# Designs tried in a protein design run: designed miniproteins, single chains, continued (3). Part 33

Each design is a single chain, and the fold is of that chain. pLDDT is the mean over its residues in the fold that is shown.

## One batch from the design tools (miniprotein)

Design m9125
Fold by ESMFold2-Fast:
Structure m9125 (fold): chain A 107 residues (1-107)
Amino acid sequence: SEELKKEILKLIDEAIDILNEMIQRGEVTDEDLEKVYELLKKIGELAKKLFDPNSEKYQKIVELMKKAFEILNELHEARLRGEPPEKIAELVQKLIDIFNEIKKIIE
């Protein structure tokens, strides 16, 4: 479905925008992390409707989404520990890279 595809791509772009804002500010907030988490959950639910669950593309998306959730958890923990801005930026960039990989599969 082209409409499902467009909706997923919009959600990915919204997540990437939030993550880029985190880098520009040099700050990660609980509100931003919650927004990215909710976007990631919605992307996953829509991807299930778009792809055959036995498809190689869907399996790759599931793998990338698992990595994205792991990095979101690491970002939350790093923020709570007061990790240096360079470490936070590195984690945010890894998450942006994962969203871009998911985007390429869906495009």
Scores: mean pLDDT 88

Design m9126
Fold by ESMFold2-Fast:
Structure m9126 (fold): chain A 53 residues (1-53)
Amino acid sequence: SIRLQLELDIFTIALGSEELLAERRPDNQQVRDAAAATRQHVDQIRASLAQSQ
């Protein structure tokens, strides 16, 4: 769906920013956990899109 495609684009951009922050703050576990959670969310959106296409 168009909504899922837009969500994928938005969260992919957010993931990039979070991964950059995690790299710059290697001692901050919460930043790393946030990046991992966003990655999982992106993967779930991709799976949903694959089922819809």
Scores: mean pLDDT 80

Design m9127
Fold by ESMFold2-Fast:
Structure m9127 (fold): chain A 77 residues (1-77)
Amino acid sequence: VSQEEFDREVLVALTEIVGGIGLIDIKRLPKEEAKKSLEYTKKLMDRIIEQARALGLDTTELEKVKEDFIKKAEELI
């Protein structure tokens, strides 16, 4: 595994963990707080994507994880 592949896989895993925690919070929170949690989780994911971009890494998989999270979160709100 190249360093770039390893770094990308680590950032994907971190983004998935952030999304998973966000979904758990959204499921347990009232609608208005759930909306705030969704926006906060999106900002955290954006920071990970920005970091990957700054490192010159392919962000395609990270962006897909973010889109999948948003779709699932919107179905819960």
Scores: mean pLDDT 85

Design m9128
Fold by ESMFold2-Fast:
Structure m9128 (fold): chain A 95 residues (1-95)
Amino acid sequence: MEEIREEARKLLEMIAKDPEGLIEELREAIADPSLSAEQKELVEEVLKFVEELKKMLEEDPENIEGLIEEAEKKIEELRERLERIRRERAEEALR
């Protein structure tokens, strides 16, 4: 039950410690030719979210608890989208 909240906390810690490194990793992931168009769109949304969290942390670095709730909701949304992509790919393999 605390898994998504722990992931949100770790994400915010990574953004606070090295936001540019995380952004560069996500940009490299978008350039990966093995990713489907849907997977690339998902990574682009993650990149946008990381950039938004970075700006919020720069404006109010003490509001980590509030940002954890927003990050938790977004991580849940992104996980559901990733599972949908994986399921659709599995259906294609069965055709």
Scores: mean pLDDT 74

Design m9129
Fold by ESMFold2-Fast:
Structure m9129 (fold): chain A 109 residues (1-109)
Amino acid sequence: SHVQHLTKETPPTGGTIHMDVTTLPDGSILVDATSEGESPIILYALNAAGMYPEPGTTASFFGPFQGTLHLHYDPSSNHADIQADAHGDTPQTINITLDNGVVTSHTVT
């Protein structure tokens, strides 16, 4: 396993993202992320894992929030599972799956 500790500032749109990126022996990638302030945390976590979503998905599914995120990416299937918890006055749990950079499910509760 290989672990990277990353800190990303997200100008001009907001806060700071802290990420732990773990590469597992099977080539799967785990990202555990936390943001301070409103940040495009989902997009930054996907990019850190090496998945780049198709143009046009970013604005609809990956808007900025302050919160936590867990991501698992399997490069062999090009599949990602995301669970995020957005904090604030309207807290939300966000679950997203992507196949080949395309959002295949998206739920917000």
Scores: mean pLDDT 79

Design m9130
Fold by ESMFold2-Fast:
Structure m9130 (fold): chain A 76 residues (1-76)
Amino acid sequence: MTAAERAELEREVEATLLRMRAAVLVNHAPSMSPEELQEAIRELERLAEEAAKIDPETARYIEEARERVQAILEAK
C-alpha cells in the first residue's frame, strides 16, 4: 500500500466515524427533550464543520441529519 493509499483510507475512516456519530444523534432524536435536541443540533453543526474539511458528501449528510433533528424539535 502506498502512502497516498494509506492517507485516503485514514480519511475514509474519519468520515465514517463522523457519519456514525450523526446517525446515532438522529436515531435517538425522537426520544430527546427539547433541550437535548438543541444540544444535538449544536453537535451536528460542529460535526458538519469537521466533515467539510475531509469530504463534502459527508458534510452534506451531517447537514441533512441536522435538518431532520430540527424538524423533530419543531414538531414538539
Scores: mean pLDDT 83

Design m9131
Fold by ESMFold2-Fast:
Structure m9131 (fold): chain A 57 residues (1-57)
Amino acid sequence: SSALKKQKEIEKQIEEEIKESLRRMADAIAALMLKRGMPQEEVEAERQRILDIIEKE
């Protein structure tokens, strides 16, 4: 039905918006870690780990 199709489209949009928000949070956390004096390579590795978790679901 059209109603079910619209619901699935809305659910997918919400999922994408949540992922976008989580990616922005990962960037903010990385920036905070850098300000706290963590090594650049370690911060980038942690950021990538978080992004991998977000994308794998």
Scores: mean pLDDT 82

Design m9132
Fold by ESMFold2-Fast:
Structure m9132 (fold): chain A 57 residues (1-57)
Amino acid sequence: SLEDRILAALRAATGPVSVDALAEGFGVSKETVEKAIDRLEAEGRVVRTADGYVAAP
């Protein structure tokens, strides 16, 4: 799923990743990424920071 691919990308990243970077990297709309991130954040699987999103520990 897109959610699993976003999580894998965030786990591989060396720092926070923006919605813009995820949308460009996956070739999807920002709205599509935001919906996936909203679900992951509600599940406690990602954390929002000032600079973007990180995978939860």
Scores: mean pLDDT 83

Design m9133
Fold by ESMFold2-Fast:
Structure m9133 (fold): chain A 86 residues (1-86)
Amino acid sequence: SLAQQMRRAHELALAVVRGVDETIALLREAGHTITPEDEAKIRELSPLLVAELEAALRAELARLGLPEESISLEELLERALAEELA
């Protein structure tokens, strides 16, 4: 269902923000075969994605006139996932 796809997307986003090892573990649990080459690519690209998402959050907080420390990307994703599970 779309709701299940949205939940999986939030779970993956949260894992990405928490770190590469959690991202790889989640993908393997979901049934993906992760090769050493895939792991190397995830380790290279994941920090770049996190930096881009954090920059986007900071820009949005600034646009709204809110302090950068108002909410972290991890907290935002945790709240979104909790709301989808409710």
Scores: mean pLDDT 80

Design m9134
Fold by ESMFold2-Fast:
Structure m9134 (fold): chain A 65 residues (1-65)
Amino acid sequence: SKVEAETAAMILVAEAENRGWARIERVDGRLVVTLRAPDRAEQEALRAALEQIGEDTGDLEVRVE
């Protein structure tokens, strides 16, 4: 379900931040997430999860390093 998918996405983002693969900041009222995952597949998975969260909140920007 949508709720289950959103919960899974939030858990994935929290794990990424704890591993140093993501940094979360607030800039001009927007949440900005910078991804530094070690490989492209992991980076794409994290971006997809964040996009799903952003669709719900409307205030999320994703950057990739």
Scores: mean pLDDT 69

Design m9135
Fold by ESMFold2-Fast:
Structure m9135 (fold): chain A 99 residues (1-99)
Amino acid sequence: DERLRQFAALLVQEAARLLAEELGLSDEETTEAFQRLSKVADELLSDPKATFEDIKEALLKEFEKFAREKGVSEEKIKKAIEKLKKKAEEIEEKLEKLS
């Protein structure tokens, strides 16, 4: 549970960073994204059966949807998704080593 919460928090932070720094979204749009991603994470974390994969898939899907809604190009979205997937794998590996 605590490792899943840490995973979700770190992945939401990375998603917001990518939206602001690499996709050029405004502070207001980045705040909106953070709120939407945090809500998705919180809903999954309320389920005791939720896995790292469930959280990762849901956050990636919401990130992609949000970026498209804000008019980000498909090429930029694809590159950001690849970076976010890599970051998710790095976070999961680090949290598994803390067992």
Scores: mean pLDDT 84

Design m9136
Fold by ESMFold2-Fast:
Parts: sequence; structure tokens; C-alpha cells
Structure m9136 (fold): chain A 97 residues (1-97)
Amino acid sequence: KKEEIEKHIERIREHLAAARQALANGDTDAAVAHLKEVIEEMGKLADLLDPEKAREANSLEIAARIVLAAFQSGLLPLEDAVAHIEGIAEKLIELAK
């Protein structure tokens, strides 16, 4: 269980770093793809948590999906979407400790 949690945390951090790099390079499609991978890994991490933490983890995953949808609808700049999803993902990582 601990090893699986650490593996998903590492994947979240890798995809966040890749999303930041894609953003810096002006590669919107790559940044969005990596943000989608962050959200998928957040969902997998939530499934590994006890029921008390799982509810909050699921709320954080939903929040990240809403942020990405806001960007895709033209309501939020990509830079802000990356920053907000980073903050949400870090809250989930802290919860998963």
C-alpha cells in the first residue's frame, strides 16, 4: 500500500513538471495531456486511501477536473490552470501521507 501510494505521488510530480515544461515551451496540447495524467493519477491515489481520506481526495480530484474544464471553456488561462492543479495535487499528496 505505501509503495503504491509513493509510486502515484511520483507520477503526479513527474506529470506536473512535464506540464510546466510544456507551458514554458508554448506547447498547449502537451501541457493539457500532462494535466489529464495528473488528474488520472490523483484518482488512482484516492482509491488507495482509507474511507475518511478518500472522500476529501475525491473532492480534490473533482476540483482539478473543474479547473481543467474551465481552461478548455476559455474561462481560465493555461498558466493559471497549471498553477491551480499543482496546488490541488499538492494538497492530495499531503493528505496521502
Scores: mean pLDDT 88

Design m9137
Fold by ESMFold2-Fast:
Structure m9137 (fold): chain A 65 residues (1-65)
Amino acid sequence: SLKDLVKKLTILQVRKIGLLTEIELLEKHEKDQQKKQERIAQLQQELDQLDKEISQLEDQINSLS
């Protein structure tokens, strides 16, 4: 249902905020430059996949509206 899709979208958006916050904390507090760059790269890949899921879900919601 549309309601269930909107709930799922909200959960994915909260997850995205979590990933962005982790990246920001790494940029601010991680002193090991190599470790920082490697971890941020991993989180950026997770963020890219999450953005694809969000876009697909938004398209589904829009098609039902």
Scores: mean pLDDT 86

Design m9138
Fold by ESMFold2-Fast:
Structure m9138 (fold): chain A 114 residues (1-114)
Amino acid sequence: NKELEEKRRQAIELLDRAIELLREAARLAREHPEAENVVRQLENAISAAEKAREEAEKGNLDEAKDYALTALGEAYNAAEEARRLAEEDPSVRPLVELVEEAIRLTQEAYDLLV
């Protein structure tokens, strides 16, 4: 089915973009000593998103969805912790924005995996 193949390709593209944003977010988080938990959560989100991408490429859509949900959960935890840190340190705000955009792209990818 050409339409399902196009949705899968779009989901993979969105996951690739989300992974790059999560990697940049992890780099920024490492500049903040208080953000150790955020770094760990972002690394878990990256690992899960990479597995979601791999399973989507193989056509294993159920596994791709499960890994995308794991990535979303880890990214939501990272965003929550980063927002808490941003209340006391406004320099953390760009980190929050990157994670929130990665969440949006990962959710969009999840919705395309049918």
Scores: mean pLDDT 91

Design m9139
Fold by ESMFold2-Fast:
Structure m9139 (fold): chain A 96 residues (1-96)
Amino acid sequence: SDKAASLAELDELLARAKEAGIPDAVAYLEEIRKLVETMDKDQLVQKALELARENGLSDEEIADLQKILANSNLAQAAQITVDLERAKPAVEEMRK
C-alpha cells in the first residue's frame, strides 16, 4: 500500500538521520511519519490546504499546491503538510 511504502521509506531515512547524528532531521522525519501513520491522503491534502490558507497563500498559489498534492505520494503530502505547519510561526511573526 502507499502507506506501507511511505512508512518503509521514512523508516530508512530516519535510520540514516540517526546514524548521521542530525537531531533536527530526526525530529522532522518523525513529524512526517506521524502524519503518514494517522492520516490518509485526502486528510493530508485538506490539512495542507488549510495551513496554506492560514499562511496567507493566494488562490493561485493554493491551486498550484492542489496540483502538487494530487501528484504526490503519502510521504510527500505529509512532508508538504509538516513544512506548512513549521512555516506558520514565522508567517505569524511577520504579521506583527
Scores: mean pLDDT 83

Design m9140
Fold by ESMFold2-Fast:
Structure m9140 (fold): chain A 65 residues (1-65)
Amino acid sequence: SAMDETKELGEKAGELGAKRLSELYGKDAKASAEALSDDVAKITITVGDTVLELTLTTEQMKRGL
C-alpha cells in the first residue's frame, strides 16, 4: 500500500541519515520510521544519547536530506 511504501521510504532515508551521522561523529546511530499518511513519515534518529525527530514528506525523503 502507499502507506507501507511511505514507511519503507522513511526507513531507508533514516538509515542513510543514521549512517552518515555515525561516520561523521564516530558514534553508533540508529533510525526508525512511522508512516503518518501516504505522503508523510516521522523519522527518529538516535546518535549516542541524542534523539532527532523529523516529520518529512515523501518528496523531501526522496531528495536525500
Scores: mean pLDDT 84

Design m9141
Fold by ESMFold2-Fast:
Structure m9141 (fold): chain A 87 residues (1-87)
Amino acid sequence: NVSDLSLIEKMAEGLLEIYKRELEEQGVSKDEIERKVAEVRKRLEEIVQRLRELIERYHQAVENGDQERFRELARELQELVDEMINI
């Protein structure tokens, strides 16, 4: 649901802050930290946006009893899981 999505967004920001701190402690340059954090942030934002779209489509599928839609959603969720593993 929307509340769960907000929690995921907060967790993503927390992870980015930890990652940034690790890079700072390792003596990585400010410019390189900003670049690396921006790259990971972009990937996380894309994942969160796709989750939001899946949640909206899930609600529509439930309302309509659309079994073919559920199959599409399961496939797209698997693709998201694969992308998350590769972050």
Scores: mean pLDDT 77

Design m9142
Fold by ESMFold2-Fast:
Structure m9142 (fold): chain A 72 residues (1-72)
Amino acid sequence: MEERRKAILDKVAEEIKTIEKNSKSDEDFVNELRKKFNLTDAPDEIIEILKEFAENGDYEAFVKKLDELISS
């Protein structure tokens, strides 16, 4: 549901920000994301959305793109 999904995405956003803060390069960031969220075999589109959010910090765009990819 919308409320539950937002709460989950808020947690994900905070974890992504933490990983970004601790990463030294785009490659390290992507690797840590895959490891942290157990996304080793996840589609590249999910990783690209997460990486784009880390680059621009646009939470609204991130939530919209991730929701579209994961739920529909």
Scores: mean pLDDT 69

Design m9143
Fold by ESMFold2-Fast:
Structure m9143 (fold): chain A 97 residues (1-97)
Amino acid sequence: MMTKEDAEDIKKRALDNAKKAVKYASEGDYRKAATLSTAAGIDVAALGIALDDGQISKEEYDEVKGKVDTIAKIVDDTIKQGKGSEAEKKVEEAVDK
């Protein structure tokens, strides 16, 4: 049975995958960036299941989803615009609220 600790591990994995996606996008590795961004989205979907099971709060789920969605947009914008240094700064501003 999924525990609150399992939900916390999924949360950390989602944020780590999103952060790595930005790093690879800034380095021009768009294939790895897209793969890691997709993996972070799948982890957020798993957190939605954990929320329905009562293993994570709605507030905590919304915070993680918001951060991952913001990072995914920054990754997409970086790939399209080639603004790697701006992407890393924007991620730091979005995560450190």
Scores: mean pLDDT 76

Design m9144
Fold by ESMFold2-Fast:
Structure m9144 (fold): chain A 87 residues (1-87)
Amino acid sequence: SEMERVAYAIGRLAAKYGLEPIPRSTIIEELEAAGVSREFAEELFPEETMTPSQAMARLYEITDKSKIPQLVVAAAKGYNEALKELE
């Protein structure tokens, strides 16, 4: 559940920033907005900057393979919802 919220937030960042490196503060803020705790978000992403694809790769590294499809669905949902908010 919390990992799905992380994936959702990364999907939102991918819609907004594409392939661009994102400052850690921006990543943490998007994660908190999705309901992820600040402590957990800071533990997952200690780097000064990351691209959305690098952030998703981190999730794949630490997640059971059987749960990866749910993360992909959550990220796609975040991506699509963020695109709609550009109206």
Scores: mean pLDDT 86

Design m9145
Fold by ESMFold2-Fast:
Structure m9145 (fold): chain A 61 residues (1-61)
Amino acid sequence: SEKQELLEIINNSPKVIYVLDHVGNPIKFVPGKTKLEDIERAIKEVGSIERLRERILRQLS
């Protein structure tokens, strides 16, 4: 699933990832400690899985 792919990307990241939610508050993802429930919550706070994916990949570029 796309959620599972994002979870694997985050947990294999060489660094902590910060993504801003729809009101500009930071959401923190710690590699090796992020769970599927954290992804599901972040999707709601960011607005979509596509936006969450884009913002995570931007941090890793």
Scores: mean pLDDT 86

Design m9146
Fold by ESMFold2-Fast:
Structure m9146 (fold): chain A 94 residues (1-94)
Amino acid sequence: ARLYLEITGLSIEEGQELADLLNSNPNASASVASDGSVTATVRLTPEQARELAEELNKKPNASAEVTSRGDVGAKVTLSYEEAKELVEEILSRT
């Protein structure tokens, strides 16, 4: 399965640091927009993707949907510290 992740609320520099962290993992790829938003794709098992979607939907500034294929689309608005913790948790599952 794949996670399609969009992180907003970051500066360009913060977004670039997170994208670089994601791109260092062979199961992830990320890009940064001119507004600091990060878009990422991460390869996960179907079980990991479902668990992550459930965890994200518990957060007030996050929404996640599971597709019929077991892929997850997620959008989050986070501080840099929160975004870094989320990225590190996601990468620990890969």
Scores: mean pLDDT 82

Design m9147
Fold by ESMFold2-Fast:
Structure m9147 (fold): chain A 82 residues (1-82)
Amino acid sequence: SDEWLTLFSGATVESAKKSDIAAYYGALGALKNGDYERALELFRVLLEKHPDDPEIHRLIAEVYRKLGKTEEAEKWEEKARA
């Protein structure tokens, strides 16, 4: 149950602003509740501020996998690797 918290406590935590932290928690909560559209909206806001953050890319890939959008998930997983 704490696996996603480990992802959140990665590289973004040290550089994240208070508003970014709130958006991150909101996105993770939406993902956990199955509200995938809300999760994507919040992750998109984070991407505008942190476009090269691999943890955000990884979480977006997870949302797309939960939606069954495998091709889109693979593209975001590739971005997370770069």
Scores: mean pLDDT 74

Design m9148
Fold by ESMFold2-Fast:
Structure m9148 (fold): chain A 79 residues (1-79)
Amino acid sequence: KEIEILELAIEAAKAVLKGDLEKARELAKKLKELGALEYAEQVEYAIELYEEGREVEAKMLALSLIQDAELEIEALKKK
């Protein structure tokens, strides 16, 4: 379950990187339904930045989210 949530967060962030904001919103909604509120809020904030024309900041936030989630998956697999 925890790894599944992290994989969804990575997919949502990748959608932001591709400019697919509709997919990013759908995945953020799924993250909220799974109780991953912090990841959902980060994705929603990245979408807001992108829509405001702050695309570089949105993509940097998305990349940071991907890196953090990948490190967490790595840590969980070692446990």
Scores: mean pLDDT 84

Design m9149
Fold by ESMFold2-Fast:
Structure m9149 (fold): chain A 94 residues (1-94)
Amino acid sequence: SPAEEFIEDLEAIKEYVENDTSDEASRISLLRWLTLYLKDKVRELGLPNEEEIIAVLDEMEARAIALIRAGDFAGAREVVREGLERVKELVLEA
């Protein structure tokens, strides 16, 4: 199903971010592209909790970018991991 494919995308993105060894600018660029991609996919699913899921993605992006800019790449990975897990929970609850 489209929702199952989206959950698979979330798990793949989580693994990719955990293994990211790129520089600050590349990490920020990737995170912006991934959150935009995920927001578009959420809108395509037409879930009743779409606004809540998008808010989680926006908060995740803002917090992770702030940590990356501070040089806290480990903290940024943790924020992304927690955000993607929350998105997964919200998709499964819909």
Scores: mean pLDDT 87

Design m9150
Fold by ESMFold2-Fast:
Structure m9150 (fold): chain A 85 residues (1-85)
Amino acid sequence: ELSPEQLAEAAALLAEAAARMRGASPEEVQRIVDELTARLQALFPQQAATLARAGAAVRELAKVDPEAAVIAVEMELHELRQRLA
């Protein structure tokens, strides 16, 4: 099970990624999503397959609608913050 400290670190990574993605090009958004996915997989190796699938979905979304990709990352951040409160 995920510790509150691991969830807080994940929330910080999601917040940093979302901030970097705002106003970025589609190519840069894709790069940020790939970086975020890799960092989350390093924190949660038991969830690596699930994170790979989620990251791939957001990455594909970023190719056609980078703004929707930012919203998807912000929604995940909101869910994590709700669990930490």
Scores: mean pLDDT 81

Design m9151
Fold by ESMFold2-Fast:
Structure m9151 (fold): chain A 67 residues (1-67)
Amino acid sequence: SKEEVEKLLREKLGLSEEEARFLADTIMSMPEELRKKFVEELKKADTPEEAAEALQNFIREGAELDS
């Protein structure tokens, strides 16, 4: 759910509620397979650095689909 994604973004990346909400809207607009992969990677992240890497990979893959 969008709320679960927002919570993960806040907990793993330290984003504000507004930042997490905005980013979650973008994530929820992406293909289901890409979204599932990102959520799994984010849940597995034990550090902010690992969470940031998961986000960078997700953005890169999403940008390739939009191009």
Scores: mean pLDDT 78

Design m9152
Fold by ESMFold2-Fast:
Structure m9152 (fold): chain A 89 residues (1-89)
Amino acid sequence: SVEELVETLERNAEELFEEFEANPEIPPMQKLLRAEAWLGTGQIALATLKLSGTPEDEIRAFEQALRQIADRVKERLSAMYPDLVIPDL
């Protein structure tokens, strides 16, 4: 379900940052690239829902959740690495 997809995205985002915090030796750019790649899978999921005849309300809920998760990821990366230029995710 869309709710399960959102829960999975939230859990995966937290796990991603737990790994980033546990591994300060990983360059900031590598962490950014990994975050961008992972958020890209969320965009593919959104596109798939739109093509699969999913109800508009469910698509809108998923899109809003994905935007909020992307914003939080960007904010957390900016907090960890203030000098890192982060593109729109």
Scores: mean pLDDT 83

Design m9153
Fold by ESMFold2-Fast:
Structure m9153 (fold): chain A 66 residues (1-66)
Amino acid sequence: IAPPGTGLPNPEQAKAAGEFAGDPEAARSVSRAARLMAQKIGAPVVPLADTKEGAAEAMRRAAEAG
């Protein structure tokens, strides 16, 4: 979770986060996938790409559910 003063890296991601927050099931599925990956690798969520890209992909998948 990002600190309250940080904000998101991109305005598009901030917009997507707003829509994403309105979709709790999508947020839950993304969180679940991250936890499974963390357990498998034994690390605190290591995405295939950088954090920025990983977050964008996660939000894209959430939009697919909506």
Scores: mean pLDDT 50

Design m9154
Fold by ESMFold2-Fast:
Structure m9154 (fold): chain A 72 residues (1-72)
Amino acid sequence: MTAKELEDKKKIVRDMLAAVPAAREQLRAEAKSEAELEELLAALERAEAVLEEALARLEAGEEVDPSALVAA
């Protein structure tokens, strides 16, 4: 992986993490029921954990498969 690719991936992951609070508020506004909200928030929490792990690995200089981030 090139230094530019590493920096680009770090920026993408950081931008996604920065969007999590806004995404959480959007889910609260769009959820049709409490059960749907809990399911969506649990999915967002899992996605946030995957993004935090990916950022830590990228900061350590490890390669991260971008398709894994999209699947979360």
Scores: mean pLDDT 75

Design m9155
Fold by ESMFold2-Fast:
Structure m9155 (fold): chain A 80 residues (1-80)
Amino acid sequence: RSSALQAAMEALSAAIKRAEEAGDKETVELVKKASDALVAGDYASALEYLKKAKERAEEKGDKETVELLEKAIENVEKLM
């Protein structure tokens, strides 16, 4: 596995756990869709879902989830 793909998947896993603990089912769903797209090699769709998840986390003031999603976005962009 590429280090960028591993880093992206680790950041997605952490973001899902944090959003689940916060009760944010919509952010969890968006991050899971991003993970599925990433595994399928659809990096463009993965980025779109991650950006939507980041926007939701920003609206909620969840800076930690935003930082995790930014790390995921950065690593997915390295795969393109």
Scores: mean pLDDT 83

Design m9156
Fold by ESMFold2-Fast:
Structure m9156 (fold): chain A 68 residues (1-68)
Amino acid sequence: GAGEALKRAVEAAFTTGSELVVRTADGREYRGRGHGAIGAALAAMGDALQTGGTVRAEAGGEVYEGKL
């Protein structure tokens, strides 16, 4: 699901020191590093809950996708 995808992406961002980038079905993009990665994931989840859509997260060269 979306929550699992975002959790794995946040863990990857912390492990690799990379930026987390999340794209939602409505075309919004949320980005953050370190503590900001958590904020980006929470904002993307809020957006996904509004749209009922899929999240696509990228961190450390890996892609994590999920839906609600």
Scores: mean pLDDT 82

Design m9157
Fold by ESMFold2-Fast:
Order: sequence, then structure tokens, then C-alpha cells
Structure m9157 (fold): chain A 68 residues (1-68)
Amino acid sequence: SLEELEARMARASEEEFERLVLGFLSRLPNDALEEFSKRYREAREKARSFEELRREVLKIMREVAEKL
């Protein structure tokens, strides 16, 4: 479930976090995948720390999942 994925990502190392993001991407339809990928790239460029990136990515995941 998305809730289980979010909980796992909240405590994941940076390497495990990247793996979990890839797993989430593999389950998205093309339009949602494009939106998530764009927002993820923007979040990576703006984040000053991994914890900022983690928080932003979790928000993006929730917003994208709500549209499915």
C-alpha cells in the first residue's frame, strides 16, 4: 500500500530511498510518471539536504497518488 511505502521511505537510507522511488515509478501510468519525474527532478535541484528531499518527495507521492 502507499501508506506502507511512505512509512518505509520515511526511515530509509538515501540508497534505499532511491530504490523505493524507482519501485513507485514502475507502478505509475505514463501521465502520472511524467508528472512525478518532473516534480522529483525539481525537488532534487531545490533541496538543501536529503531530509528536505525526503519530505518533498513524500508530498509529491501523495498528490500524484490522489489523482489515480
Scores: mean pLDDT 83

Design m9158
Fold by ESMFold2-Fast:
Structure m9158 (fold): chain A 94 residues (1-94)
Amino acid sequence: DEALGALTQALAHNQKRIVEAVKTGSDEALLEAARAAAEEHPSPENRRTALEFLERAPREEALEAVKEAVRRLLEEGFLDVSEEEREELRKKLE
């Protein structure tokens, strides 16, 4: 999915913000952090694709895509977190 790819790249560039949002356990905080990460992405095309998806997709679809992107980053070792934090993030993303 092109939107999921663009979103995953945006979240990787702002991983500290995303990790903090996941730790809150708030779906609203996570979506807000994802929008901020997308807006700050250096690629104009990637920024547009990610933001359009987050703005136009139904809330549940957008939330699932964000959680999937974070799970992907977590499993591929792109998040600089401890093993204990990694387990906490997995539980928060359920």
Scores: mean pLDDT 81

Design m9159
Fold by ESMFold2-Fast:
Structure m9159 (fold): chain A 111 residues (1-111)
Amino acid sequence: MDELLELMEEAIEVAQRILEIAESNPKVPKSLIDELRALLEELQQIYEDFKAGKITPLEAAKRLLLILSRIIQLVDEMIDLLGPEAKELQTLRDELVAIRDRILALYRELA
């Protein structure tokens, strides 16, 4: 329970940092920034719903895995567009993958 909350908080922090980098770079299309912002809002809503006891740990982990996979896909698209300028995004992408893998391990234990 507490580990899943901590992983959600880490995911939100990393996703917020990715959004800041994306917004600061004129090569990133507004459409990708808008989609990333919407996914971050969904991620924050999952966190709030889980913290409030509105969803189960299993349901929270399932929704979180889907959202993180989509954020990782968008970050991969941004990395492709930025090329050599993408080094910090590559590091943050790897951090999101590590968080996702930890959540996947918890999901398998809860199922």
Scores: mean pLDDT 87

